# Ledger of designs, part 36: designed miniproteins, single chains, continued (4)

Each design is a single chain, and the fold is of that chain. pLDDT is the mean over its residues in the fold that is shown.

## One batch from the design tools (miniprotein)

Design m13225
Fold by ESMFold2-Fast:
Structure m13225 (fold): chain A 87 residues (1-87)
Amino acid sequence: SATEELKNYVSLRFVGIYTYFADGDLAAAREQFERLIALLEENGLPEAAAVARETQARVLAESDVARVRELVIEGHRRIIEIIEEKA
């Protein structure tokens, strides 16, 4: 379904965000956030896009990789919940 495809894309973007951040590639991590935000906006999910922006700000201000993992997991979970509620 379109909903399952969207959820899969969100999950792939969060994997990319964490991987790039852990590798020290903050520019690539930021690009993955921007793609995620654009995807959520294009799909009419402004509340999910707001969660993605909040998560981006928190992750990009963080220096502790373990804390970044927690923030990524929380942001991903919240966005998936919003998508499922709107499906």
Scores: mean pLDDT 88

Design m13226
Fold by ESMFold2-Fast:
Structure m13226 (fold): chain A 83 residues (1-83)
Amino acid sequence: DFEARIAAVVEEARKLPSLEAMVEHMLSALAPLAEEARGWPEEERQRLLRLVHEAAREVILEHLEKESEEKAKEFEEELRKVE
């Protein structure tokens, strides 16, 4: 079902090295689902959007935390150059 398809896309996105690559992958992979949902009743379409949002939220937040940590490390390295 589409719930399993969303979960598979999110799991694959979780393996990507950057937030941008993750977002691009999710948008590309979920486009077929969006087209399928075009003919659905609004309630079912909103349900799909909710599932996508919930599934992606944790992965996005986790990736943002990782990116923040990398930026902190870069800042630490720059500080090492100033005695």
Scores: mean pLDDT 71

Design m13227
Fold by ESMFold2-Fast:
Structure m13227 (fold): chain A 90 residues (1-90)
Amino acid sequence: MSIFDKIIEYFDTNGDGKVDYEKMFAALDKDGDGTIDVDEMIAFYKELGFELTEEEIKIIEQVLKAADKNGDGTIDFDEFKELVDKMVNK
């Protein structure tokens, strides 16, 4: 079971398998700069009451790094949308 499945289920409140990418991104993008980094993702999971293992933290780091097309250490909305879509359509 993926740690990303938990966050997708959290935002899929109507159970139709659809997520509001804009709401997810806004919830993770705490400073409103249009990007999300690993620290913001980890902080969000902790705010939801999830205890992250070292393995789950590594998975988050690896997945965000793979989604980071420009190598600046952050992901923008387009990269985030592609990431979530890939996780939903496994």
Scores: mean pLDDT 71

Design m13228
Fold by ESMFold2-Fast:
Structure m13228 (fold): chain A 79 residues (1-79)
Amino acid sequence: SMAEIQRAKEVLEQFKEDLKAATEEVLKIGDKELKEQFIKQLKGLFEQTKEIVKNVPEVEEKLKEAEKLVEEAIKKLSK
């Protein structure tokens, strides 16, 4: 339904905004243990987000975009 597509888009956009804000905050703090904990939490949150939107093919490209942002965040946090 159009409502499911709209909900999936909102979930992915919110995830991307939260990811950027949280990643910037963790990087500013610079604590190694916090970075490692955040990477684990981020991976779990992204898997949960994928499960929510997996049956909505119309958002597949947005999901791939979010996945790339997660990979980039993990690379930045791993330095």
Scores: mean pLDDT 85

Design m13229
Fold by ESMFold2-Fast:
Order: structure tokens, then sequence, then C-alpha cells
Structure m13229 (fold): chain A 56 residues (1-56)
């Protein structure tokens, strides 16, 4: 669970470093959802969505 939330946070930080505010906001939202997810599978799903928001 925590591993997936950290991956989502890294995605948000990458978007922020690139100056893409829209991608950052989307990835950040998914990182919060991943942290709040009650199951490992839900956290993983949000991590994937955060990655897609950043462009990968």
Amino acid sequence: KEKYAKAAENGAKAAEAMGDAAAYERAHQFSVLAKEAKTEEEAKEYMIKAGEAVGG
C-alpha cells in the first residue's frame, strides 16, 4: 500500500519539476487517494492513474 502511494507522489513531483501544473494537480490528487485507499489493489490503481496523469 505505502509503496504505491510513494510511487504516485513521485509522479506528482516529476510533473511539478517539469512545470506541468495540470499534471501535478491530477497526480497529486491520485497520490492522496492512494494513501487513503483501504486495499493494496486500490492504492495500486491510483498509482497507475497518477503515472498516466504525468504522461506515462
Scores: mean pLDDT 76

Design m13230
Fold by ESMFold2-Fast:
Structure m13230 (fold): chain A 94 residues (1-94)
Amino acid sequence: MKEEKIEEIVKEIRERYEELLEEGTEPGEAARLAAEYMIGKVAAEEGLSTEELEKLLKELEPLIERLARAAEEGDEEAFEKYIREIAEKILEFV
């Protein structure tokens, strides 16, 4: 189901975010890097061109910025919401 794929992407972003925090990365930067990592991973799996990846990143930039802000503010509800929206948007692209 689509929901299962969303949950897997959400889980991977969260795990990467936690790893980056443990390494001493600031919450906002950790959120951006975790989201960009997952976008790059999915793009590679789907065989996206450089141009397609750039387009996807531009479309997701506002959501990534909102995710980073939620992380900086410690807003767990907003953070979970934006991770999910990013996952849904990635899957809409494929």
Scores: mean pLDDT 83

Design m13231
Fold by ESMFold2-Fast:
Structure m13231 (fold): chain A 65 residues (1-65)
Amino acid sequence: SEIDEAMQLMKQAVDARNSLVKEVKREGNKITVTLSDEHLDEARARAALAKEELAKLGLTLEVKE
């Protein structure tokens, strides 16, 4: 069903996100993310998008590999 497909896609998105990032640390307005080596190109692309969104909220994203 459409609902089952949506739930499966949500699970895949959560699993993918967890595989892309090793560590997340927050210090005030600064967020530091350490990327996973397993999917580095995908992790970099998502980090770039996250940096733009966080900047709109007054937050700084530092990316480590």
Scores: mean pLDDT 71

Design m13232
Fold by ESMFold2-Fast:
Structure m13232 (fold): chain A 84 residues (1-84)
Amino acid sequence: MVEELAEEIKKTLEEGVKKVEEAKSLEEAVAAAQATLAEIRALLEKAKSLGEEVLKEVIEKVKEELQEAAERMKEILEELKAKE
């Protein structure tokens, strides 16, 4: 369960970053980022419903990927915003 949730979160982050990178406008990039964050939130809520320790372990396993994805999405959004 913990490993399965962590893998699902990592895959969601990877797909989300790709969608943000492929966006042709700030509007599309924001929509892609928001959709990705909503999906990640749902997966974290699922982990929390299984127990505090499960949530903690999932976060520990995905912390680096989550931070890297967040930073990458932020960079893309800032670049698109600067061009508009």
Scores: mean pLDDT 83

Design m13233
Fold by ESMFold2-Fast:
Order: C-alpha cells, then structure tokens, then sequence
Structure m13233 (fold): chain A 94 residues (1-94)
C-alpha cells in the first residue's frame, strides 16, 4: 500500500503511515521543481521523528519526495504538497 508522511509545520509533528519496518530508520527528502533540497524528515527506529527546513515550503506548491532506508536505499517516491500548515507526502514503494 502507499506510504504517507504528514508534517504539521506549526508544531513540528511528523507522522508516518504505511508498510514501514518499525525496527528501521527512514529519511524523507523533499525537493523543489529545480531539484534543490527544501526539507528533511526523519523517522528513527525508536519511533522518534524530526523535521528540518532548508527552504520554507510554499502553500500550493508541489515537491518531489524520496524515502530512503537506514542504508540510503530509495524505498519509495512520490510528491508532497503544502496546504495551510500541513505538508503531506504520498509515496509509492519502488
């Protein structure tokens, strides 16, 4: 099934859903239309999360999203959009 990541930019809360291995860590990379990195979300093996903004996301813009495993392998890819304070990525497993 699809993997989703939801980031509340107001609170910094990151939520991942879908068929992820709970014993592994993941890195979600966001890129703009020019291929520049805009943000990084992490899911640690202990369930903790983090979100780092490199370039402020814009409401209504669409970003490329790539999910990497703990070894740096691409495991899913898709798109992310910002609506209000919520950045939502929808990812298809590779």
Amino acid sequence: GPITATIDLKTGKVTFTGPLDPSKSYTLLFFDENGEGVAIARLEADGSTSFTVLKEPKDGETYKAELLDDRGNLVASGTATLSGNTLTATLTPV
Scores: mean pLDDT 86

Design m13234
Fold by ESMFold2-Fast:
Formats: structure tokens, sequence, C-alpha cells
Structure m13234 (fold): chain A 81 residues (1-81)
């Protein structure tokens, strides 16, 4: 399944996974120019973080780093409201 392929990739490339999440999050913040866009960005961020945490369920250290990026990005989006 696609989920198993993604889990295997994340297991082999945790740093690339974090880099991809940071790059995506930076674009998400840059594109949120109105309060409505910030709310939508927050929703997308929650979904992406939740999905990645599930895929990284066997790696608590990676989960903590994913959650940190999520919290930092959420705080930036909240400041744009």
Amino acid sequence: SNAEVMREYIRRHPEKTLEALRSWAERLVAEAKTPEQAEEAMRLLRQRVAALLRLAEDDPELQARIEEIGRETMAELERLR
C-alpha cells in the first residue's frame, strides 16, 4: 500500500522527511495572506502533522521533531490572524 511505502521511506530518510515538512510549512505560511487563508492553512497543517505522526509511530524521537515543527508553524499562522 502507499502507506507502507511512505513508512519505509520515512524510516530510511527521517532527516529528508523533516526537511520536506519544513519546506512545505514555510510555503504554507508564505501563502496565508488573509485570516481565512490562515484558518485553512492551520487545518492543512493539522492534517499533515497527524498523518506524519501516524507514519512515524515506531520512532518517538522523529514524532517529537514533527510535533515541534507543527507547533512552530501553528504559532506563525496564529500570528497572521
Scores: mean pLDDT 88

Design m13235
Fold by ESMFold2-Fast:
Structure m13235 (fold): chain A 83 residues (1-83)
Amino acid sequence: SAYEEALQKLDELGLRIAEAVKNNDLEKLEEVKKELEKLLPEIEKVIAALEAAGDLQAAEELRQAVAVLEANLEKAIAYVKAS
């Protein structure tokens, strides 16, 4: 489903953040940021479709997954810049 594909893409970006932090690689974190920015409009469409279908739990889980990834990315960039 589009929901499962969105979660898989977010999980993949999360793994890339962890690897970039391990390697102290700011350039890779900036690449992940650009990839997330490109992905967000498609995720927003999936959330809207889930809400329209009455799947409020799946919509909220996807919204939370995005928020967690964005927070982790910001913290990772700050950490690597300080290193």
Scores: mean pLDDT 89

Design m13236
Fold by ESMFold2-Fast:
Structure m13236 (fold): chain A 92 residues (1-92)
Amino acid sequence: SPDVQRTVQQIIDAIRNSTSVYDASRRVTQIIDSNPQISQMFRDSDPDDPFRNNPYIQQIGDTWRDFLVSMGYSQDQADATVTSFFRHRVLN
């Protein structure tokens, strides 16, 4: 939906404009918690693989991994960090 697409873009922009991993996590959490439809989208995700079957969650995850790698994280560290965050959101 246009509203979901707009909120996903807001999350992507928040990640790209963040100054640290902590800043990115805080900004993304605030946007998700303020948007019931996006919160529900995370809750409907597989806790073992939050990226499965949701292109919006995949796009957010890919953007966040790229951000972390740009900050000096290895690909494996970036993957673990993003997956841990999304698992926390799915499980609440």
Scores: mean pLDDT 78

Design m13237
Fold by ESMFold2-Fast:
Order: structure tokens, then sequence, then C-alpha cells
Structure m13237 (fold): chain A 79 residues (1-79)
């Protein structure tokens, strides 16, 4: 659903930002937490974000934010 897409994109944006702010140990614990809850895509996004250069990180975060904004606009129009 559109609501699920918004939640997924918001979680991915959080995961990308968290990968840069967290220590490796904290990030590993967060990844394990999401995997245990069955949020495999979010866990994968966090792992991938940890391996990104600053430039790749900024571009990926911008991409996710743009997708989130589009999904939110669609959500508003649906009501």
Amino acid sequence: SLEEKVLDLNAKAFAIEAARELTPEQADRLIEHYEKLGYEEIAKTLREAREMTPEEFDRKLQEVIEELNKALEEYEKKK
C-alpha cells in the first residue's frame, strides 16, 4: 500500500542517516534488531549505507527523501 511505502522510505532514510552517526558496534546491534523483527530491507539498507563514501551517502539519502516526498504527495491526493 501507499502507507507501507511511506513507512518503508522513512525507515530507509533513518537507516542511511543512522549509519553515519552510529559507531560500528551500535550499527551492528541495530541491524540485528531489524533482522530479528523481519525488517530485512531496512537492515540491508543500513549495511549498504555503512559501506558508502560521503558522496554516495548524500546522493542515496537525497534519492530516498525525494521518493518519500513523492509518496507523501500521492498519499495526500488519495484522500
Scores: mean pLDDT 76

Design m13238
Fold by ESMFold2-Fast:
Structure m13238 (fold): chain A 75 residues (1-75)
Amino acid sequence: RLEALRRHAAEVLESVAKIADPETKKALQEVIRTLREGSLEEALQKIDEAIEKFKDKNPEVARVLEAVRRQLERA
């Protein structure tokens, strides 16, 4: 069940990354990799780092990351 949520979160971020600028795309790809291959703790840490990076530059991306973070914490 946690695996399904992590997989779904990675798919959502992949769709956002396809239409993002190159810098945002690279950061999202790091989060996606960690969601697929890393620990849940590492994934949450990478999401927090990406939120801090983008909350001023791309608030829309930061909001998506915050939603993903809340979903993973409830699992």
Scores: mean pLDDT 80

Design m13239
Fold by ESMFold2-Fast:
Structure m13239 (fold): chain A 66 residues (1-66)
Amino acid sequence: DLLSLIDQLIAALKAKDWESFGALRRELLGRMTLEQQQKFQDYVVKGKGTRQGLIDALKEIKKEIA
């Protein structure tokens, strides 16, 4: 489930668990449609590469998918 995977990514970012984040991120990208990947990338760019920006991007894409 994409929603569960996004929640796991947010938890990893909050915990600063970069090993789990890297693995989960690759799984997420492999399960996303091209449209979902584009929307996620747009949110990431708005966050300017910060950890909080990544968390916010994941929350926004979760709302789009749900």
Scores: mean pLDDT 83

Design m13240
Fold by ESMFold2-Fast:
Structure m13240 (fold): chain A 76 residues (1-76)
Amino acid sequence: SGIEIELVSVSEPEERAGQLVTVHTYKVTNNGSEDQTVTLEYKGTTAAGEPLEFTITVTVPAGGSKEVKVPVVEPA
């Protein structure tokens, strides 16, 4: 309830070896009274059609915010 996630920016896509890479920047705000660890889940696909799944973990201070950059990889 104290965690707020906002998409701040999306980079210009860059193509490399048949993959399209776009960086999504999220702002994670902790409106709670204690430092909190937030886990962001990513689900995508590689250029070979294989599932690409990973998690990004960030610790956000009480009443503060952190920016998290998530690379989104998809077939070009």
Scores: mean pLDDT 75

Design m13241
Fold by ESMFold2-Fast:
Structure m13241 (fold): chain A 96 residues (1-96)
Amino acid sequence: SMAIKEETLKLIEEGLELVKRGLEIAKEIFKEDLSREEILRIIGLTLRLIGLELDLERLREEVEKEASEELLKEAEKLLREVEEIVKELEKLKKEL
């Protein structure tokens, strides 16, 4: 339905904006004096965000062709994964 398509695209857009926010937080953290362990952790989180951005962009292309409940569930899953990574980056920034 059109309603499922609109809802799914909105979740994807929210996820992509959260990825941008997470990447900006990572850039701010990299300006600090970091341990080797902290650098590796932030690199790992950044790579996961980039992977999720690519997954969200691919999902957007699929949804634009045809929406489904399965694609809606995938969008919800990807959004949750982005939210968890951004929360971890925000926590790391507060601990610096």
Scores: mean pLDDT 88

Design m13242
Fold by ESMFold2-Fast:
Structure m13242 (fold): chain A 92 residues (1-92)
Amino acid sequence: SKKEELLKKALELLEQAKKLVIEGGIKGDASLFKKAAELARQASKLAKEAGEPDLAEIADKASKLLLQPGLPYQQKGLELLEEAIEKLKEKL
């Protein structure tokens, strides 16, 4: 279905975002957090289009946290990415 295709695309983007956050933390590269935030924002839009507003909100909140300077915000952003990934897998 169109919903399943949108959610699969959102999952791919969230998993890519998670990978970039982990890499950014290891390398100390803030540009990777920005890329991860952009992917999470795209995933949020796809989740909203798929009729999953709660999932979209979690992904959007993760995106906003990843744009904040500081390790605690980056860690919370990663936690929300992982939450969004798990909730999305449950819907597929």
Scores: mean pLDDT 89

Design m13243
Fold by ESMFold2-Fast:
Structure m13243 (fold): chain A 77 residues (1-77)
Amino acid sequence: MSDWQVLQTQTDSAGNTLQLRAAVEGDETEFELVAKDAKTGKEYALSAPVRAKKGEEVTLTGTSLSGEQVTFTATAP
């Protein structure tokens, strides 16, 4: 497993989990939005991964498995 950490979690109207995950690699952080289906436990990438340098703010958007638009904003550690 990569050294992904969960920074933020949301739940959609169908009970599926949405997570903003981050992996720190030196002075950069890679961010990814992932949905986990509550029924199957299957994970789906909701957006392309985004890299940011320490102190940069990133915004990631995606559509949940229930069709809800989601937005996460985070600052690279």
Scores: mean pLDDT 77

Design m13244
Fold by ESMFold2-Fast:
Structure m13244 (fold): chain A 83 residues (1-83)
Amino acid sequence: MEEEAARVGAEAGRVAAERAGLDEEQIEAAAEHGARLARKIAELIGGENALRAARRLLEAAKLPAEEAARRIEEIGDEVAALA
């Protein structure tokens, strides 16, 4: 579960960086950051909740900027409530 959350977190970071027009090095760094963040969230609220949050972040990365910002805020609030 935790490794699945890390994998989805990496994908979310990669998609967000690609959509922002960042270079390959920055895309790789964003993927690594997403994986690390997902693992830290799993330590706080459990792997199942972290996976759910990571999947929602991946979906948010595909949305227009205003909608993405709202979704990210909602996810952050839910993670904070579980920690």
Scores: mean pLDDT 77

Design m13245
Fold by ESMFold2-Fast:
Structure m13245 (fold): chain A 64 residues (1-64)
Amino acid sequence: SMAAIEARARRRLADLQAALRTDPLYRPIASHELGLSDATLEGVRDGDPAAEERALAALIARLS
């Protein structure tokens, strides 16, 4: 269901934020794997809601 996919994507977003905050080398890996810009991933690291929304959309697409 979409609700289950969204719940999984939100958990993945939390994991992504943790990884971006703890490992400075993770950003280029995440950029390549998710197709997100460096600016978007920096926003996700910093808790920018607009960047989090873009990352959620990418994660939902990957889990669908």
Scores: mean pLDDT 82

Design m13246
Fold by ESMFold2-Fast:
Structure m13246 (fold): chain A 55 residues (1-55)
Amino acid sequence: MELSDEQIALAYFNVEHMGLSYAETARILGVGVATVRRSLKTRREEAMEVLDKKS
């Protein structure tokens, strides 16, 4: 399942800023841990851009 722009920004924030694990972030978002890990690896720049737009 693909993460939305808002979900990927939240995943990025939780992992990079809050120091949460991929598993804990996946639980919070209601998605698989592999989905979180892969989305942050492939869509990292998009996640950063979405988070910056909310700042």
Scores: mean pLDDT 75

Design m13247
Fold by ESMFold2-Fast:
Structure m13247 (fold): chain A 55 residues (1-55)
Amino acid sequence: SKLAELEKELAELREQIYQMDLARGAGAPVNTEDMLSLARRAQELLEEIKKLKEE
């Protein structure tokens, strides 16, 4: 279903953001613009999932 596809994509994006945050905590340089772009995309997917669940 579309809901399952969106939830999978959200989980993958959250994992990527989590890994980047861990790298930042370890002192590795992380591109802030890249993190913000991923976070914004995750928010968009979350909003779509919410709308589908409100059906």
Scores: mean pLDDT 81

Design m13248
Fold by ESMFold2-Fast:
Structure m13248 (fold): chain A 79 residues (1-79)
Amino acid sequence: KRREELLEKIKEAIQNGDVDAVKRITEELKKTGSKEDFEEVGKIVLEYAEKNPEYDENKQKVIDIVMELLKPYRDEELK
């Protein structure tokens, strides 16, 4: 339930370019976080980028937030 709700909310926030909402939901996902959930968020960000090809400051901030969300998994690969 909580994971599904968070994924729905983050999809909406990313599509709206709501940086503050993305940040809050990302912090909540980190507490629950599975690699699969983070990969799903990454796909949503890529879809958002494709639909918004013009440069947008909010788009860049959303991408940066998601990259920070994935950082623990990248650091684990590097060890």
Scores: mean pLDDT 68

Design m13249
Fold by ESMFold2-Fast:
Structure m13249 (fold): chain A 120 residues (1-120)
Amino acid sequence: SSMEEKKKKRQQILKSVGYYILGVGYEIEGDHEKALEYYKRGVDIELSADPNDPYALAALGRVYEKQGDYEKAAEYYEKALSVASKSDLPFILRRLSETYKKLGDEEKAKKLEEEAKKAE
């Protein structure tokens, strides 16, 4: 039913928020690895509700970027880019550009930064 679906979505949002609060707590304590783990758990819940949520996909890209996993970061930023609205494009393109710089693909990074400037 519509009410049951809304209740399930609210419960998922509350769990996601709870994980983000835990992530912030660990970040304040200086435990960046645990902070990233909890941020990832929050994003995973959002993606379980909507696997094509561009904000959740971009947030997961940022988590992998902070972990130094630039290949996975690029994968999730590219997924976010494929489902993003026009207003989201400059942010995602710039994160993807910085990620490709970390991967050593300076030429692709420059093209993505140029696309980000055109999208504004």
Scores: mean pLDDT 83

Design m13250
Fold by ESMFold2-Fast:
Structure m13250 (fold): chain A 94 residues (1-94)
Amino acid sequence: AETERLRAYLERLRELLEAGDLRGLLELQAAVAGGEVSPEALENLSTEEAKERAKVLAETLARTLEAAEGVRTLEEFRRIAEEVVAARQAEVEA
């Protein structure tokens, strides 16, 4: 059951990445991280800064998919996502 939920999540993630659905990617990442995307953040997705942020998120999620190969639970995926986000932020700040 949980493995099926993870597969559905990963399939949705791939679809959103291929479609360039930046809003969907933001919402999906917030759900995985155990947080919520603020309505203000979603409303600002039309701005260049929000698009830039969503692009970094899309790249981070793509790396998370690679790192999460063989993961069976959403909880494990969330931990890997947090590690990939931290690594990506370190690359951007360097």
Scores: mean pLDDT 63

Design m13251
Fold by ESMFold2-Fast:
Structure m13251 (fold): chain A 100 residues (1-100)
Amino acid sequence: MKSTEEIYKELQERLGPLLEKLRNSKDPEEAKEAVEKAFELLREALKQIEKSKNKEDAEQAKEIILHAAKGIVGVAKTISEEVAEVAEKKKKEIEEEIKK
């Protein structure tokens, strides 16, 4: 089973290029697509954590995912209000999934 550190490393490696694409987006539709893909990666990481046998590692990783979600929202806000709204909605969905 993958450790929390391995899940976090894989998330950073996959998320980095998407955040770079988001920052360099010249079209709001491309920016929204990058946001959606970034949040799909967060949901995949969350599901991998739910399969972890260590509950303490799972709680730490949930905090890391929430921090990453806030980061995506922060970048989206620098692009446009419409992109920020999509990111805020996706962040709320992840927050609710973490809470149950």
Scores: mean pLDDT 77

Design m13252
Fold by ESMFold2-Fast:
Structure m13252 (fold): chain A 135 residues (1-135)
Amino acid sequence: MGKKLEELRDKILLLAEKGYQYIENEDFEGALETIRELLELLINDENATGLHLVQALSMIVGLMVEAIKKDPSVEPKFLELMREQFSKFSPLQLRIAIAELRRLIEEAETIPDEEKRELYVSVLTKLLEIAEEVA
């Protein structure tokens, strides 16, 4: 059990790192595919826990914020992907995602940098609205 949970955690980290590399190279289609792969991993892996979902969701938000910061025009594509993926979540996964998005908004409100705070709050609020709409 422990080895499979650790392997899943490490795979989540590897996918997140790959996503950041795509964003740095302004390959937003590569970043979108990485986020899709990450979410499909969580939906389909029997060893995926709520903690893995929380970890991945936090990393996905970071990826989206960095992509939108580089090119604001990509935001609708990322939000559309998240709507598609949330619609594939189980009722339990969706409840966990909604709870975590609310927690992340509360944390984002404490970010000292105003520009970073406003961007995180904006993205998180839109994701929460999408998650609640598909629930």
Scores: mean pLDDT 85

Design m13253
Fold by ESMFold2-Fast:
Structure m13253 (fold): chain A 81 residues (1-81)
Amino acid sequence: SEMEQIHSQAVELLAEFSKRVKELEEEARKNPSKAEEMLKEIEELRRETLRQLEEIGAPEGWIAFVEREMELVIEKVRKEL
């Protein structure tokens, strides 16, 4: 169904966000002076992911869930860096 395809795309977008966040964390660990820059990059990735979720027509409840999950990931990264 169309909704199942949209959900699959939303899951893929969240997975790509998580992968990119891990890459940025590793870059910040190698160069701690870049930690603030990498955190801003992660915030940009969050905004871009939300924009793409809206573009594919993800349900509002699913967008809210993904936004919450991304916020938790960012909070964790902020504490680690």
Scores: mean pLDDT 82

Design m13254
Fold by ESMFold2-Fast:
Structure m13254 (fold): chain A 86 residues (1-86)
Amino acid sequence: SLREEALRAAEYLAGLGPEERRQAADDLDRMIAVSKPNVKTAEQQAALDAVGRLARVLREGGSLEELREAFLAVADALAAVKEAAE
């Protein structure tokens, strides 16, 4: 499930060093910039906002708990996008 994948991703990123976390945050910020012009729905905007929060937590050296919360928010937002499109 997206939620199980999100929790595994949080555990993985929590084990990375500050430079690798910053690189991951930079990659997410670039993905947001590329995706932003294609946002058509409130669900898609909420998903971009959730990814932006995750990038911030990574960049600011957030705890495993904060990473889990941020990743679960992304998973929930992506599930809402999928449900709205079906």
Scores: mean pLDDT 84

Design m13255
Fold by ESMFold2-Fast:
Structure m13255 (fold): chain A 58 residues (1-58)
Amino acid sequence: LVEEFEKFLIEKTGLSKEDARLVAGLVVYALENGKLDTVLASLTPEEREAVREFIEKL
């Protein structure tokens, strides 16, 4: 899941592998702990859109 999300973020936003992995890990953690709104608020609009799109495909 995190690895798939990392690749998706790189393709959609052009983030580095390291940054994409951090964002993917944070979002997965947030989903597990009910903190998704907090994490999304820290992301850029482009990153938020990519996260939303990925979650909708699950």
Scores: mean pLDDT 77

Design m13256
Fold by ESMFold2-Fast:
Structure m13256 (fold): chain A 79 residues (1-79)
Amino acid sequence: SIAETQQQLDAEIARAKEAMARGGPDAALPHLARALDLARSLPDAQIRKWRARVTALLRSFGADDLAAAVEEAFDLIAS
């Protein structure tokens, strides 16, 4: 269900946040990849919501290049 997918997404983003704090972008990549995979099954409105949340998180760590790459990946999923 959409609700189950969003719960799994929230968990993966929480793991990505912890990974960013502990090991930076490289540590976060597996969790971000899983989040993108989960987002493929969501409606476009929900994909846009998660895009905004994930990119804001990455920018809060100063990971602007990674944030731009993740934005592009979400845009490809939503198209």
Scores: mean pLDDT 86

Design m13257
Fold by ESMFold2-Fast:
Structure m13257 (fold): chain A 73 residues (1-73)
Amino acid sequence: AEVTCTVTTPAGPIAGVVWLKNGEKAANATISVTALSDNKAQVTASGLQPGVYTCTAIDAAGVVVEATVTVEA
């Protein structure tokens, strides 16, 4: 299944994005990041197992933002 989240960082440009499940990096996922602006990105993940994931973005100032996404079976 393919899922998408949109993340917006409040303080600076996005420096990195990861998909987490239970606080650990999601295994076996192909992740694509599309920059919409310096501090906003659309993150698409495919190959995730069903479950609840956190899409986590970190900006250049070290601010972390999270979005929760549910992957259906």
Scores: mean pLDDT 73

Design m13258
Fold by ESMFold2-Fast:
Structure m13258 (fold): chain A 100 residues (1-100)
Amino acid sequence: SVIEKSIKDMIEFAKKVLPTLSPESQKTVEEIIAEYQKLIDEKASPEEIFEAASENSEKLAKQFEAALAAGDRETARILVLLGASETSIQMLSYMEVKEK
């Protein structure tokens, strides 16, 4: 599905940029990667994916604010890009929920 592809693309991007993030943001992003991998492996519903993406969006927003407060512009920039991927996953899963 387009949702599964979007999640896999996000996981690959997140893994690539992980070493450039602050330690706190690394931990949060690693938890997001693990959660999404589990959702794919368990063939989660669009509803479950939408809930996870919404929660992950809040976690990334919190880390973005922390990075800005710390003056860590590189971490903040990467978190914006990850947040854009989360928005895509949220919108795509919402569309699937609405098609039923």
Scores: mean pLDDT 87

Design m13259
Fold by ESMFold2-Fast:
Structure m13259 (fold): chain A 81 residues (1-81)
Amino acid sequence: SELERAIEEFRQQFAKTIEYVDEILENGSKEELKEMAKLLEEAIKRLRGALARSTDPEVKAVLSEAIKELEKKLKEIKEKI
């Protein structure tokens, strides 16, 4: 279905985003970590908005898991700043 395809595309894009965040966590400068923190805060805000508007349980689950993972990464970044 179109929904299943959209979820799979989201998962693939999200995995690449997490790989980039992990690269910045391992090798990033203090300025890159600060910029990443801002980007993650905006991403979390956007995903929370999408979650609030979603009615599909599978979409809600995917968005909730993504939000939790980004919040975990944001905490790790803030601990390094």
Scores: mean pLDDT 89

